# Ledger of designs, part 86: designed miniproteins, single chains, continued (2)

Each design is a single chain, and the fold is of that chain. pLDDT is the mean over its residues in the fold that is shown.

## One batch from the design tools (miniprotein)

Design m6981
Fold by ESMFold2-Fast:
Structure m6981 (fold): chain A 105 residues (1-105)
Amino acid sequence: SVARARELLERAREALERVKTAKTVEEAKEALDEVVRSAQELLRLAQETGDPEVIAAAKEAAELTIEASRILMQKFPDDKEAVLYAIGAALQAIGILLDLDSLQK
């Protein structure tokens, strides 16, 4: 539903803020995982409903995942495992955006 999509998008936004304020790599990874999970659940809802508002929310959550990944890499650039983890999350978000593009054709 649109209401569920709005709740998931808000969770993604709150999780992004936690990536920004994280003091440790583990806190940043946990927050990034919440953004990724929200984006994945929104993609699933978009695929089930075809609702333009749900598709828009899923797209925004994927974009928030890319931003969260960028922030994690900027905060912990010398942590190779953290950088690779962030790259993995960004690639998942790109996959979500490609799947969403296919729903709009």
Scores: mean pLDDT 89

Design m6982
Fold by ESMFold2-Fast:
Structure m6982 (fold): chain A 98 residues (1-98)
Amino acid sequence: ARAEEAAAEARRLGDRLVELGLITEAERDEMAELARRYAETGDEEALKRLIEIVGRAMAKLLRKLGFDEAAEKLLEGVKNDKVEEGVEEAGEIIREKL
């Protein structure tokens, strides 16, 4: 049940990211498979790859919206396994510009 739900959620997110031009259809399919694998086995490498795909997509979106510094902080967080810190710093930069 949980693995099927995780794959379905990743597919829904991936479909939106493809529609926005932020990832490829192949990356969307990879996201669903990675989410299923992580939910079924706890494979941390699958989770890391999933976070990398989503993080890079979000950084690309932020750059399209003019938030280049926020995008850089998010990418740095992804590269250094500090995703939560990168997301928080990116969010603070966005709030200060709004």
Scores: mean pLDDT 80

Design m6983
Fold by ESMFold2-Fast:
Structure m6983 (fold): chain A 74 residues (1-74)
Amino acid sequence: MKEEIILEFDLSDLPVSVKEFLKTLAENLPETAKVRGLKFEVIEISIDEEKKKVIIKFKIADNLEKAIEELLKA
């Protein structure tokens, strides 16, 4: 079964740029999904550059724990 998860990141108090954060996520999500056989995909990314907020909507087939672990992998 596919679950849709929405993650909201507030970077306003962090010394990182929205672009840098998105680059890190982009490198981890697609590459890790392909290499490790994770059944998840990003379906929407919404960016509020003024508020430094990033909202990511993604779909997980049945491996929620693995997908979250890889998403947060540095």
Scores: mean pLDDT 60

Design m6984
Fold by ESMFold2-Fast:
Structure m6984 (fold): chain A 78 residues (1-78)
Amino acid sequence: SEILEIVNEMMRIMGLSTEGWVYYRQGDYERALHAFDEAIKEIETLLERYPDLPSSIKSVLESEKKKLEEEREKVKAA
């Protein structure tokens, strides 16, 4: 099911984001950056694969990507 595939990818993105945040808080900046980069790539891939996604889902993904890009820059500055 396309819906289940999208939900599974969104859950994976959330997992990667959480993992990156945990590493950042532990001072493991290399692993934090890697996790955030993977989450951003997954978001970009999902948006490209499903260009007809509902606008509400697209907004959530775009918002999460922007948040992850901001966190990534904070880690690089630390």
Scores: mean pLDDT 85

Design m6985
Fold by ESMFold2-Fast:
Structure m6985 (fold): chain A 90 residues (1-90)
Amino acid sequence: STSDLGRQVTIIVSQVNDYGTQMQDYGSMTRQQVVDQMNQQIDQLQQIRQQTQSQGDTTLSSFTDSAIGQVQAQRSDVQNNQPVQPFVRS
């Protein structure tokens, strides 16, 4: 369902925020591993976007587009060893 897809988007965004925090501290992951995981999460969000479009959920599709953009920005922050910026769209 579209509500399950929305839940998955929220979980992915939360995981990305956690990764950024870990990269500033003694985390178990290297920066490159975090970037690689973020790339996979972006791919997952793009697949969710396609599914929400096929189901006609324009609101969730828009939300997923925003999430993709935010995760891409956060990935750039991690790559440049900058603090991860919070997700700015509710």
Scores: mean pLDDT 71

Design m6986
Fold by ESMFold2-Fast:
Structure m6986 (fold): chain A 98 residues (1-98)
Amino acid sequence: MIKITITIEIEEPDGFVISLGSVADSQPIETVKVTLPSDATKILSASGNGLVSVSASGNTVTITFEGPKEVGEVREIVVEVETKDGIYKITVTARAIA
């Protein structure tokens, strides 16, 4: 079974960047939940290789994508979310590792 590293970067409207990382076993479909400081009012854009869906409920953004299938494969997904405090940019990077 292939392992993956998942890195989540959140760029706040003031330009501050938060980075989080985890390691997990690769799944055919991966789901990442990101909690923002304020409620999401609109998803402005969503793009990325293997992107399946993006949804927002309250201050939680749920990003679903196809997991990397081969060692060395990378999924990069970028979501821009509007909130009352401005636009947040979420970047999810999933890398397949041995």
Scores: mean pLDDT 80

Design m6987
Fold by ESMFold2-Fast:
Structure m6987 (fold): chain A 72 residues (1-72)
Amino acid sequence: GKPFVLVSPSESQQQSLTDFFRWFTRNVRGASATQLEAGRAAVEAVARNRDAVSPETVQAADDARRALDRLA
């Protein structure tokens, strides 16, 4: 279920998260196991809190998810 309290990240936090997903999508093929786990956790966090983040961040997370799916 959705949380009762949603944390709305600051604009700078959303930009940092978007930049992380864009970096991850470009670098997923050479990513370490730790980096892959961090990427999966971040994608899942955005999926659970989609209403609390910008559409740009959601799109970047979806791109990262698709890159992860291509590795499987």
Scores: mean pLDDT 74

Design m6988
Fold by ESMFold2-Fast:
Structure m6988 (fold): chain A 107 residues (1-107)
Amino acid sequence: MAREAAEEGARLGLESARRNPSTGAAAGGMSGAGGSMHAWLFPEGREGGEEAAEGLRAAARSGSPEAIAQAGGAAGGGASAGERLKSGRAAGEGARMGGEYGRRGAA
């Protein structure tokens, strides 16, 4: 499921940010932007992509490298799963997980 890929992405993002906050946040931001955009371009994934974008914006505003890296890793991992499944729905679900991580990290 895309959810498992998103959870793994979030974990890898967190570990990256813990080793080097600047690199982790930058990589997470890029991965998250790509993931959310990918999901958002598909009608069946659009809501998940919108939630990912909002969560990533919240994480970015919080200034937390961990929140940005977890959100980006989750969104990117979910998008990748969606591609493997050839499913915008799966990509949207993964992106939505990215949004959840971003919002939680920003709180």
Scores: mean pLDDT 73

Design m6989
Fold by ESMFold2-Fast:
Structure m6989 (fold): chain A 89 residues (1-89)
Amino acid sequence: MIERATPEEALAAVEKAVENPDDVSLQVAAILHVAMSGDVEAAKRAADLLIESGTPGALAVARTIASYLEQRGHEELAAELRAKIDAAA
């Protein structure tokens, strides 16, 4: 499979979304870059950064990343992230 985004690009997109919590386009871009990178550690770091931000938009992006990790077979990590999101909401 050909990778379309690097882990570096995914994290940069997430950082922009965190800095601009009202920008839905940056939130969508962050989700797409994380999914396209295919890197589990980048996805985990991205979700942790979004949860730390605590804004409704960031928590929504973090939930999407948790679902991505579950689809990749990382159900325990996805459950852990969802618990953190619920605590932050």
Scores: mean pLDDT 76

Design m6990
Fold by ESMFold2-Fast:
Structure m6990 (fold): chain A 96 residues (1-96)
Amino acid sequence: SLEEQLREFRERRGRVIDELGKLAGNAAKDAQKFSREIAGKLAELYRRALSHLGDGDVEAAIRDVEEAAQLMKEAGVENASKDLTRAAQLLRELAS
């Protein structure tokens, strides 16, 4: 039923947001060890992603997280880049 699909979607969304928060938290800790400026940019991108998710724009949230992953990769924060790439994959699964 539509009601059951909406319930399953809400439960899946909740799990994805929780895991996203964990991955973003790990990335932020790694970024802080490297650069305060890079950590600040990551925090801004993460807030933008959460705002897009709140608006139901999962595709925009994926772009924000992928931008954060690229920023970490360019800065040489490899573990943070991998965590954010995984976060983007979880959002793509949510969109499917």
Scores: mean pLDDT 83

Design m6991
Fold by ESMFold2-Fast:
Structure m6991 (fold): chain A 94 residues (1-94)
Amino acid sequence: MISEEELEELRKEALELLERRTADFPEEVQKAVREMFEEFLKKVEEALKKGDLEAYKQHVKEFEERVRAEMSPAAASRLLGVVLEFASKVLEKL
């Protein structure tokens, strides 16, 4: 089970990575991508704190679908890349 401390570190790293990978986008796009990702992180953190791997997987799937539906292809690609990096680090700690 991932500790609350480890989840906070993963959240910080993921948000810093997103900021770096979207720095070339317009400020409005950066803000929209960040807000969407922060909402995702809240849902995922709740599932991981409870040890609910099925809820975690469902939140990842729903977020991937939402990003592809609501974001431009360029923004979706950058955001989904950050999600993949985050998910890989989560799996290493499970």
Scores: mean pLDDT 83

Design m6992
Fold by ESMFold2-Fast:
Structure m6992 (fold): chain A 64 residues (1-64)
Amino acid sequence: MTLTFSGPAADLRAAAAIAGAVTAEVKATLSDKSDQEKQDIVALRTAERVRAELPALDVSLTLL
């Protein structure tokens, strides 16, 4: 999966912080998943959280 954001610089910084928090959570809680599954879960959770918290950002998630 590929995840992209576009919008105001302040919101992009906040989105990066959300992505970092989601990545840390997934690494800590989903130790039974493959690295690829963890990356896909991080992308999905980050996209959902950014859409909920930062509606000014354009969020694009492409499934491959």
Scores: mean pLDDT 76

Design m6993
Fold by ESMFold2-Fast:
Structure m6993 (fold): chain A 100 residues (1-100)
Amino acid sequence: MSVEELVNELLPEASEELKAALTRFANDPSAFDAVDPETGDRIVGPAGLSVSRVLETLGLPADASPVEALRALAERLPESRGLFEFVAAVLERRAAEAAA
């Protein structure tokens, strides 16, 4: 099952923007990094938009971290917990590879 199909199954009435944000979150977790650790540059564009849309939809404060967004999504959509756990694992793996 694709991430897009999973999002459509769980949130059929969600806007295309929200579905795209969740799909991008699962496929490109770097989109949730607010700051590029290598350059120190603030990544506001795609990452900022995706996080802000997800946090707004879940009723979380705008300054919540991507980890808080993941936890809230897992709690609100327990049927999708595997998806959010997968994204978290990808984030942790990328961090470990960057540290090596």
Scores: mean pLDDT 55

Design m6994
Fold by ESMFold2-Fast:
Structure m6994 (fold): chain A 126 residues (1-126)
Amino acid sequence: MLKIVGLPEDFRKLLEEHKDQPLEVFLEALADVIAKRYPEVSREELLALFNEKVPFLDIEKQKRLTPLEKLFVIQAYLLAKRLNDELALNAINSLVKAIIETKSVRKREAYLDALLTLLQYLSLRA
């Protein structure tokens, strides 16, 4: 049994309601939940971010990621590769880039919650 990282109730409900939905539908629902929780991030900004084509990042070399955050990103990549899901790989890369580049603590928290929720979604489908 994978030890579930403690997610807020709204993210747990999102996962339960959307675990069997296609990734595109899940990402739209995720953007809505994040935008409601974090007024600093709009739904439109998150959807644009998920559609941004971001090259592969060398996660081990990223000084702005904690060791625990690096483990979550690596696990998400492994799950997305196992599922052969290019949209998931791109969404993970875009979230990681946003986490590294943002100077806002609240926006960083929003992007991390999105990444962790996406990781749980991929884990339920793998």
Scores: mean pLDDT 81

Design m6995
Fold by ESMFold2-Fast:
Structure m6995 (fold): chain A 65 residues (1-65)
Amino acid sequence: SEVLKKVGAEILAIGVGLDTGAEVEVEGDKIKFTLRTPDEEARERVREVGEQLRKEGIFEVEIFE
């Protein structure tokens, strides 16, 4: 269902934020990531998750570097 997809997307976004130290903000139909680390591996993980979330099409995704 759309509700379950939306919840899953939010959990994925929060999870990557906790794992990488990126700030995560959910505002309406938008997810915003702010990269807080110079670690290129962690930065790339946020970008990969952001691309996955964009492909799902439930949220608009912005990444601030």
Scores: mean pLDDT 82

Design m6996
Fold by ESMFold2-Fast:
Structure m6996 (fold): chain A 81 residues (1-81)
Amino acid sequence: GLGELAGLYRGQFDRLFDAADMHPEDVDGAIDGAARIMKELVRLGLLDTARDLADEMRRRFPDHPVAQRRVREVEDLIRRS
């Protein structure tokens, strides 16, 4: 169901940042991967999960310009949904 699908995407998001914590050189790739997951959640109508992940990425990378831009892109998509 949609709850199971949301859990799957949450797990993918968490694994991306677990990997980036072990390999900081991959952080930009993890940010872009996380943004793709959040945009897919918006497309599927899983807006609450997309908001939760966007808030987590904002908190993880408060001083990262690309991460903050990706969060704003996702928030804009949620507002248009």
Scores: mean pLDDT 85

Design m6997
Fold by ESMFold2-Fast:
Structure m6997 (fold): chain A 88 residues (1-88)
Amino acid sequence: DALRRLIAALRELLEEARKAKTKEEQERYLNQALGLLEVAREFLPEEEAAELDRLIEQALNAKTFEEALEYLERALALLEAAAAERAA
C-alpha cells in the first residue's frame, strides 16, 4: 500500500526533524515532509485532501519550526485516519 509506505516514511522523517538543531537541517526536513504529503494527497478523498492542503498551507506560514512540525504531525494523523478507514 503506497499510502501506508508514505505514512511510515513521514513518521520517521518527523521523528528525525524533532532532533534538528540548525535552520538548514530544519528546512531540509520541512521540504522532504512537504514532498511526501504532496504525493500522499493523491490517495485521499476530496474532503481529506482539502484538509491536508490547509494543514500544508499552515505549516508553510508557521512562524517557527516547532509550529510547522505541529501542523505536519496533524497531517500525519489525518493520513493515518484515512488509511485506517480504508482498511475497515
Scores: mean pLDDT 84

Design m6998
Fold by ESMFold2-Fast:
Structure m6998 (fold): chain A 70 residues (1-70)
Amino acid sequence: EKEKLRKQLEIMIKKGAEWQKLVLNSLEEAKQQLAKIMKELGLPESLLSDPEAARALYEKLERVYEELKA
């Protein structure tokens, strides 16, 4: 199950635009799930609420994801 989440994050981050739509249009529970993962990675969950900040978030998530791969 953890592998499934990791794969979803990878796809979301890589697509960027589709990731934003998923986050912005997804259910509140889905947003909370992402926020929990981001918090573990050391990212502020407030970025999920801001459309402008969300664009910067996906770039930062991509960096953190690369570190996780190592």
Scores: mean pLDDT 58

Design m6999
Fold by ESMFold2-Fast:
Structure m6999 (fold): chain A 84 residues (1-84)
Amino acid sequence: MDAEIEEDVDQMLEDPERSKEGLLNVARFLQERADSPTTSPEMKELLRQAAEEARKAAEYAEKGDREGLTEELKKLAKLEEQLE
């Protein structure tokens, strides 16, 4: 998993603007799921946290901050594992 995230980070940093847009779209999708009235309180909290980490990842991608982007993507991946 960590090696796959590092490869994703390399690709994301080749086009920071596109990667920022993609991560912001992920954050929007997660926020919409968190705001759904049919989503359980536990799932709402996980989705809200995942949306926040996706927004932070978008900021690091825009800055070209490899270390920050890698850490936020690792946090997002752990939250996504808990959602499945």
Scores: mean pLDDT 80

Design m7000
Fold by ESMFold2-Fast:
Structure m7000 (fold): chain A 68 residues (1-68)
Amino acid sequence: DPVGEEQLKVLRDGIAEVQRVNDNSNRMAMNYMNMGDFDRAMNILNDGNTTSNNIFSNTGSVNDSLYS
């Protein structure tokens, strides 16, 4: 089923991208925390979470569209 295969691909790609964004945000935030800039570290984590949520929401919408 080509649609089912595309759904799994979209889901896997979305998960991989969220993981990449989270890893990048965590590393940047840790660097700022090590410098004592906790406000900037928190902003980076919040921005990363927002980006990850947007990617996840977009992935879900595309998956639903392919299923429908």
Scores: mean pLDDT 74

Design m7001
Fold by ESMFold2-Fast:
Structure m7001 (fold): chain A 73 residues (1-73)
Amino acid sequence: SMAEALAAAEARGQEAMKRVNELAIELATKLENGEITREQARERLSAWLGAPVSDDAVDNLIARGKELLEKKK
């Protein structure tokens, strides 16, 4: 049914968003702690997506991770 298809799509969207948020927090935390460089964060994101990423995409993901970490305080 349409309702079942919509519920399945929403569940997949929530799972995908959770994975993006987890990656954002991980990369932001490691960068802040000096465990990785910005270039290593870019390589990690590119590997996760299976495609090259722009500097803006890396910066936006790190900014998202920092925002999520600050909201948890």
Scores: mean pLDDT 78

Design m7002
Fold by ESMFold2-Fast:
Structure m7002 (fold): chain A 88 residues (1-88)
Amino acid sequence: SELGEKIREIINKYGDEIQELVDKLAPQMNPELVELLQELVVALVNGDFKKLEEVLEKLLELLDTPEMRKLVEIFKEIAKEIEKLLKE
C-alpha cells in the first residue's frame, strides 16, 4: 500500500543510525531486551502507539544508557511521523 511504503521510507531515514546504536548496545543485550525490541518493531508497524510507548518505557527501565535514550528518541520521532501520516 502507499501508506506502507511511506512508513518504510520514514523507518529507512533512521535505519543507519538505529543499526549503529543497536551495534553499540549488542554487548549489553539479553533475551528480555531482544524481546522488547521485537515488540517495539511490531507495535510500530501496526501503528499501536500505546504499546510502543509502554515498550519504550520498559527498555529504559531495563537499560538506561545514552545509546538506549537516543534509540528511544529516534523511535518516538518515527512514531510521531507515522501518526501524522495516519491523520492525513
Scores: mean pLDDT 80

Design m7003
Fold by ESMFold2-Fast:
Structure m7003 (fold): chain A 84 residues (1-84)
Amino acid sequence: SAALEKYKEYLKKAEEYFRKAVEAKAAGKYEEAAKYLREAERYAREALDAAVKAGLLSEEEAEELKAALKEYVEKQVKELLEKA
């Protein structure tokens, strides 16, 4: 389905940006790492919406995962920017 294909595409983009965030953090580029982590969250949220449309998750499950993801990302971004 188109939704399943979009889910795979967005998940792959989330993984790419998460990898870039890890690499930037390792290089001491904390502001860049924070920006990449926010991009990874954006694509992960789009993947969750696509997963709902594909029938892989309920809307309730997706909203719970989005809330957990937001909490994790905001904590990590705060820690990164405190080191910048």
Scores: mean pLDDT 90

Design m7004
Fold by ESMFold2-Fast:
Structure m7004 (fold): chain A 122 residues (1-122)
Amino acid sequence: SEKDKLLKELDELIKEAEEAIENKDWEKLLETLERILEKMKELAKKVDPKDVDFQDAMGKAGGIFLRAIQSAIENKAPKEVIEKLLELARELAELMIKEKIPGAEGFKKDLEKIEKVFKEKS
């Protein structure tokens, strides 16, 4: 099914994002997170927001986005990279809220805490 194809592509992209974090490949990380966000937007159009697989995929996407930003800050990635990562994470947060995903408010609060720490160090 189209849903199963998108879920498989998302799992592969999350693994690519994890590898980019480990390698500190910020260009690849940005590209991969943009692709995750686009696949999540596609999935949101095709499934019910209460779909358990969709909610699980959103949770996994949120987790990798937060980890990516935290890693970039800790490893002193260029400011422009961190700002773009935060922008992509804000778009994911907006999508999660729009789709009424459980944990959306928690993700938004975690992102706001990370943004505050980044602004205080800048």
Scores: mean pLDDT 87

Design m7005
Fold by ESMFold2-Fast:
Structure m7005 (fold): chain A 107 residues (1-107)
Amino acid sequence: SLVEEIEEASERLIKKLEEAAEELKDPEFAKLVEELKAKLKELLALLKDPNATVEELVKAAREVIEKLNEVVEKMRELGLPQEKIDEIVELGQRIKKLVEEVIEEKE
């Protein structure tokens, strides 16, 4: 299902973010990663809730993307290799596309 694909992509994203946090050892970056993980958890809970509205899903997805952008900018500032940043961005783009497909199906 699309929800299972979003969960798998989210688990991969979290793993890559945790690896980046261990490499960078920056407390501000670690905080941003924890905040992003919290937003992803909220989005996944809404995706599994049959009573969740399209408006709630759109808002949660937006909050994930905004926090991911903050994380990516901090990774660039701290000098994480571009190849690792690209992997994280690709996972974020995949999650966004899959969530947009779930929203379209709920029309």
Scores: mean pLDDT 88

Design m7006
Fold by ESMFold2-Fast:
Structure m7006 (fold): chain A 82 residues (1-82)
Amino acid sequence: KKLEELYKKLDKKSQEVLKKALERAEAELEKFKEALKEGKIEGDPEKKLEEVEKKVEEEKKKLLELLENNELPTEEIAEPVP
């Protein structure tokens, strides 16, 4: 997973920020899946699930772009290549 590979190369503060963002995205998806499972979603549940999954994927993609552009606050990276 490309996001996890970038996560390992980040400093501790940037890892925490990314972790919290991912946890929020995952929590939103899980809440939607639970609501779907409990029959609280009416209409076309498959289309609604796909919409939520697309939003989560877009959020992860934005995080990757921010990391690649060094937009997130990072400290000095301590893991040099051998």
Scores: mean pLDDT 64

Design m7007
Fold by ESMFold2-Fast:
Structure m7007 (fold): chain A 100 residues (1-100)
Amino acid sequence: SLEDRVLAEAATLSPEAQARLLAVFEQLRAISRLEDPEAALAQLRALFREVAAELGVPEETTAAWLAILDRLADNPQAAVVLAAHLVLEMLRRAEEARRA
């Protein structure tokens, strides 16, 4: 699955970051199963902002990434896939900052 592939790429993350990634993936999976595309995108944007704020992502970066997700509004599955990769990137950046 896509989650299995991203988890394999996340193998270098701390156990704490891996657990957080799995929790976010479960939320993304629930969002991807919503039948209402507008509700799915609203929940995706809310989750994405929450995770970005938790991990200390700059507001300008978060806004730029949300703009890309908004361009996938007619394809919620693709938006969820992209969001999963961006969350992995957020976690990698947060760990690098923590080790500095």
Scores: mean pLDDT 80

Design m7008
Fold by ESMFold2-Fast:
Structure m7008 (fold): chain A 69 residues (1-69)
Amino acid sequence: MSSVQHALDAAREALDKGNLQSAAAAIGVAEALQKDLSSEETVKKAAEGRASDWTEEELRKKIEELEKG
């Protein structure tokens, strides 16, 4: 399984549990990996920084977009 797919799976699991913060963090990691922002610092900051930017609907839509990309 790719690192991106692993992060997207984690995001879906978090959304199923109603944990928007964990879902946003996992999506941030997936985005960073997909854009080849693969430095450990960048991935870590993406995981820490996205919870406030997303609604549940936006998180679901973003997972679908990243999976299709």
Scores: mean pLDDT 66

Design m7009
Fold by ESMFold2-Fast:
Order: sequence, then structure tokens, then C-alpha cells
Structure m7009 (fold): chain A 87 residues (1-87)
Amino acid sequence: ALSAEELLELFERHLERLREYIRTLPAEEQAAILRSAVDSLLEAGLISEEQAAEILRLVDEGRLDEALDLLFELAREAARRYIAEIS
């Protein structure tokens, strides 16, 4: 079985690859993915309404790189907390 540390490393590696892929997409596709991801994380209770609002504001302002960076930072933090709880 994978250790908690190995599982976290695997997750962070996949997350980094996903981020790189999203950055190759047209701006409209990036915005759609960001909005969908924010909705999913908010429904899962992994981010606050205030954090969701900030990411969506960055998307609406066309600040897609900043929105992606914030989303992925929050996703990493949520994953670390989740893995720690189940370990």
C-alpha cells in the first residue's frame, strides 16, 4: 500500500501536470475550467465562499494565471489536510 507521503507526492505531481496542461488552453477554456473547479471545491467544502469569490473575480478580470495559481495552491492545501486525516 502507498504511504501518506507517497500518495501526497503522487497527487502533487499529477496536479502540477494538470496545471501545465490547462495553461496551454485558450483563455475561454481556462476560464470555464476555473469556474467549474471552484464550484466543485466549494460544494466539497474544500474552499470558503470568500476564496471562491476571489478566484472568480480574478477570472472576470482576465487574470487567469493568478486565478490558476490561487486555485492550485488551495487545492494542494485541501489535499494535504485530507491525506493527513485518512492516515
Scores: mean pLDDT 80

Design m7010
Fold by ESMFold2-Fast:
Order: structure tokens, then C-alpha cells, then sequence
Structure m7010 (fold): chain A 72 residues (1-72)
């Protein structure tokens, strides 16, 4: 019972980070079009968003791994 609740909480946290990464990826796609016209202004923002998306996916992976370990 308590383990299942903990697994569910961890999976929900992972989903939040996946959604965050997805939103960042969508924003990056828009900024990439602007970066073609003004690379100096927008290229650093695209790189920052890319790093944030990777960090969010790493965080999601950590929560998924914890959930799997509890369910093992």
C-alpha cells in the first residue's frame, strides 16, 4: 500500500519533468527560427533551453529509476 503510493508519487514527479522538457523543446523550436535571423541574440537562449530540457529529462529518469527500485 505505502510502496504503491510512493511509486505513484515518483511517477507523477517524473511526468511533471517530462512535461517541462516538452514545453522547453517547443519553445526552442520557435527560438531556432528567430536564431536564424539574429543568432547572437537567440542562440544562447536556445542553448540554455536545451540544457534545461536535458536536466529535466535527467531528473525524470532519476524518479523513474527510484520507482522501479521500489517496485522490484
Amino acid sequence: EEIEKKVEELINKAKEYVDQARELASQMAKLREEAKKNPEKYRPKVQEYAQQALDAMDKAGEYIAEAKKLRE
Scores: mean pLDDT 82

Design m7011
Fold by ESMFold2-Fast:
Structure m7011 (fold): chain A 105 residues (1-105)
Amino acid sequence: MAEKYLEEAMELARLSGDEKLLERIQKLFEWAKENLTPEQIERVAEALYHVAGVSALFGEDTGLKALDAVERLVKENPDVSLEELRRVINQVATDTIGEILEKSR
């Protein structure tokens, strides 16, 4: 399952032209393969798929912010839940929506 989420995340990043996000997804997943258990790797791969989705919808800068939050949480606590990872990804997306609305006249 992890490989399927990673392939989908990388495909979304490629389709969106998110070259920086694609490179960082690959680097984080390589780190995860060397430092995490298979169960932890599956959570990271699914979180990266959600990050790629946020990037596709809101732009690469938002995707990179979501990736930064995921990378920080996973490195600080490898046992972090998928629910917590999704929560921080959704918070970055929500904050971006708020910024867009605030700039509307």
Scores: mean pLDDT 82

Design m7012
Fold by ESMFold2-Fast:
Structure m7012 (fold): chain A 68 residues (1-68)
Amino acid sequence: SLMDLAVQLATHAAQLEAQKLKAETGLTPTIKVEQIGDDTVRGTATAGDETRTVTLTTEQVAAMLAEA
């Protein structure tokens, strides 16, 4: 489903942000992926006081698939 794909993409994006934070801070990052709406997923990577977020909607995911 588009939501399952959005969760997978948000998780991957959060993992990439976590790797960047680890390189920048030297701290072990934490990752949180949550559905914040019926069509929206947010991935968050945190290391110490630094936080990076990625938000994806099912509409954006559908648009990405249409371009592929």
Scores: mean pLDDT 83

Design m7013
Fold by ESMFold2-Fast:
Structure m7013 (fold): chain A 61 residues (1-61)
Amino acid sequence: DELIKKANELLKEAGLPTEPIERGMTGDKVRLLQIALHKHGFTDVPNDLKFDEKLEKVIKK
């Protein structure tokens, strides 16, 4: 899945130690991804600790 690949790329680029992220995942790994996205200017990312459709749409763009 391209969106999951891009999510893992963003986490790696941010230098965060984490396992590969997957759709439907919740908790600290998703939180780290959301923080990394905010750092890179994706301010419309939700802060709900959930890898959902809204987060996937942000990653796609």
Scores: mean pLDDT 59

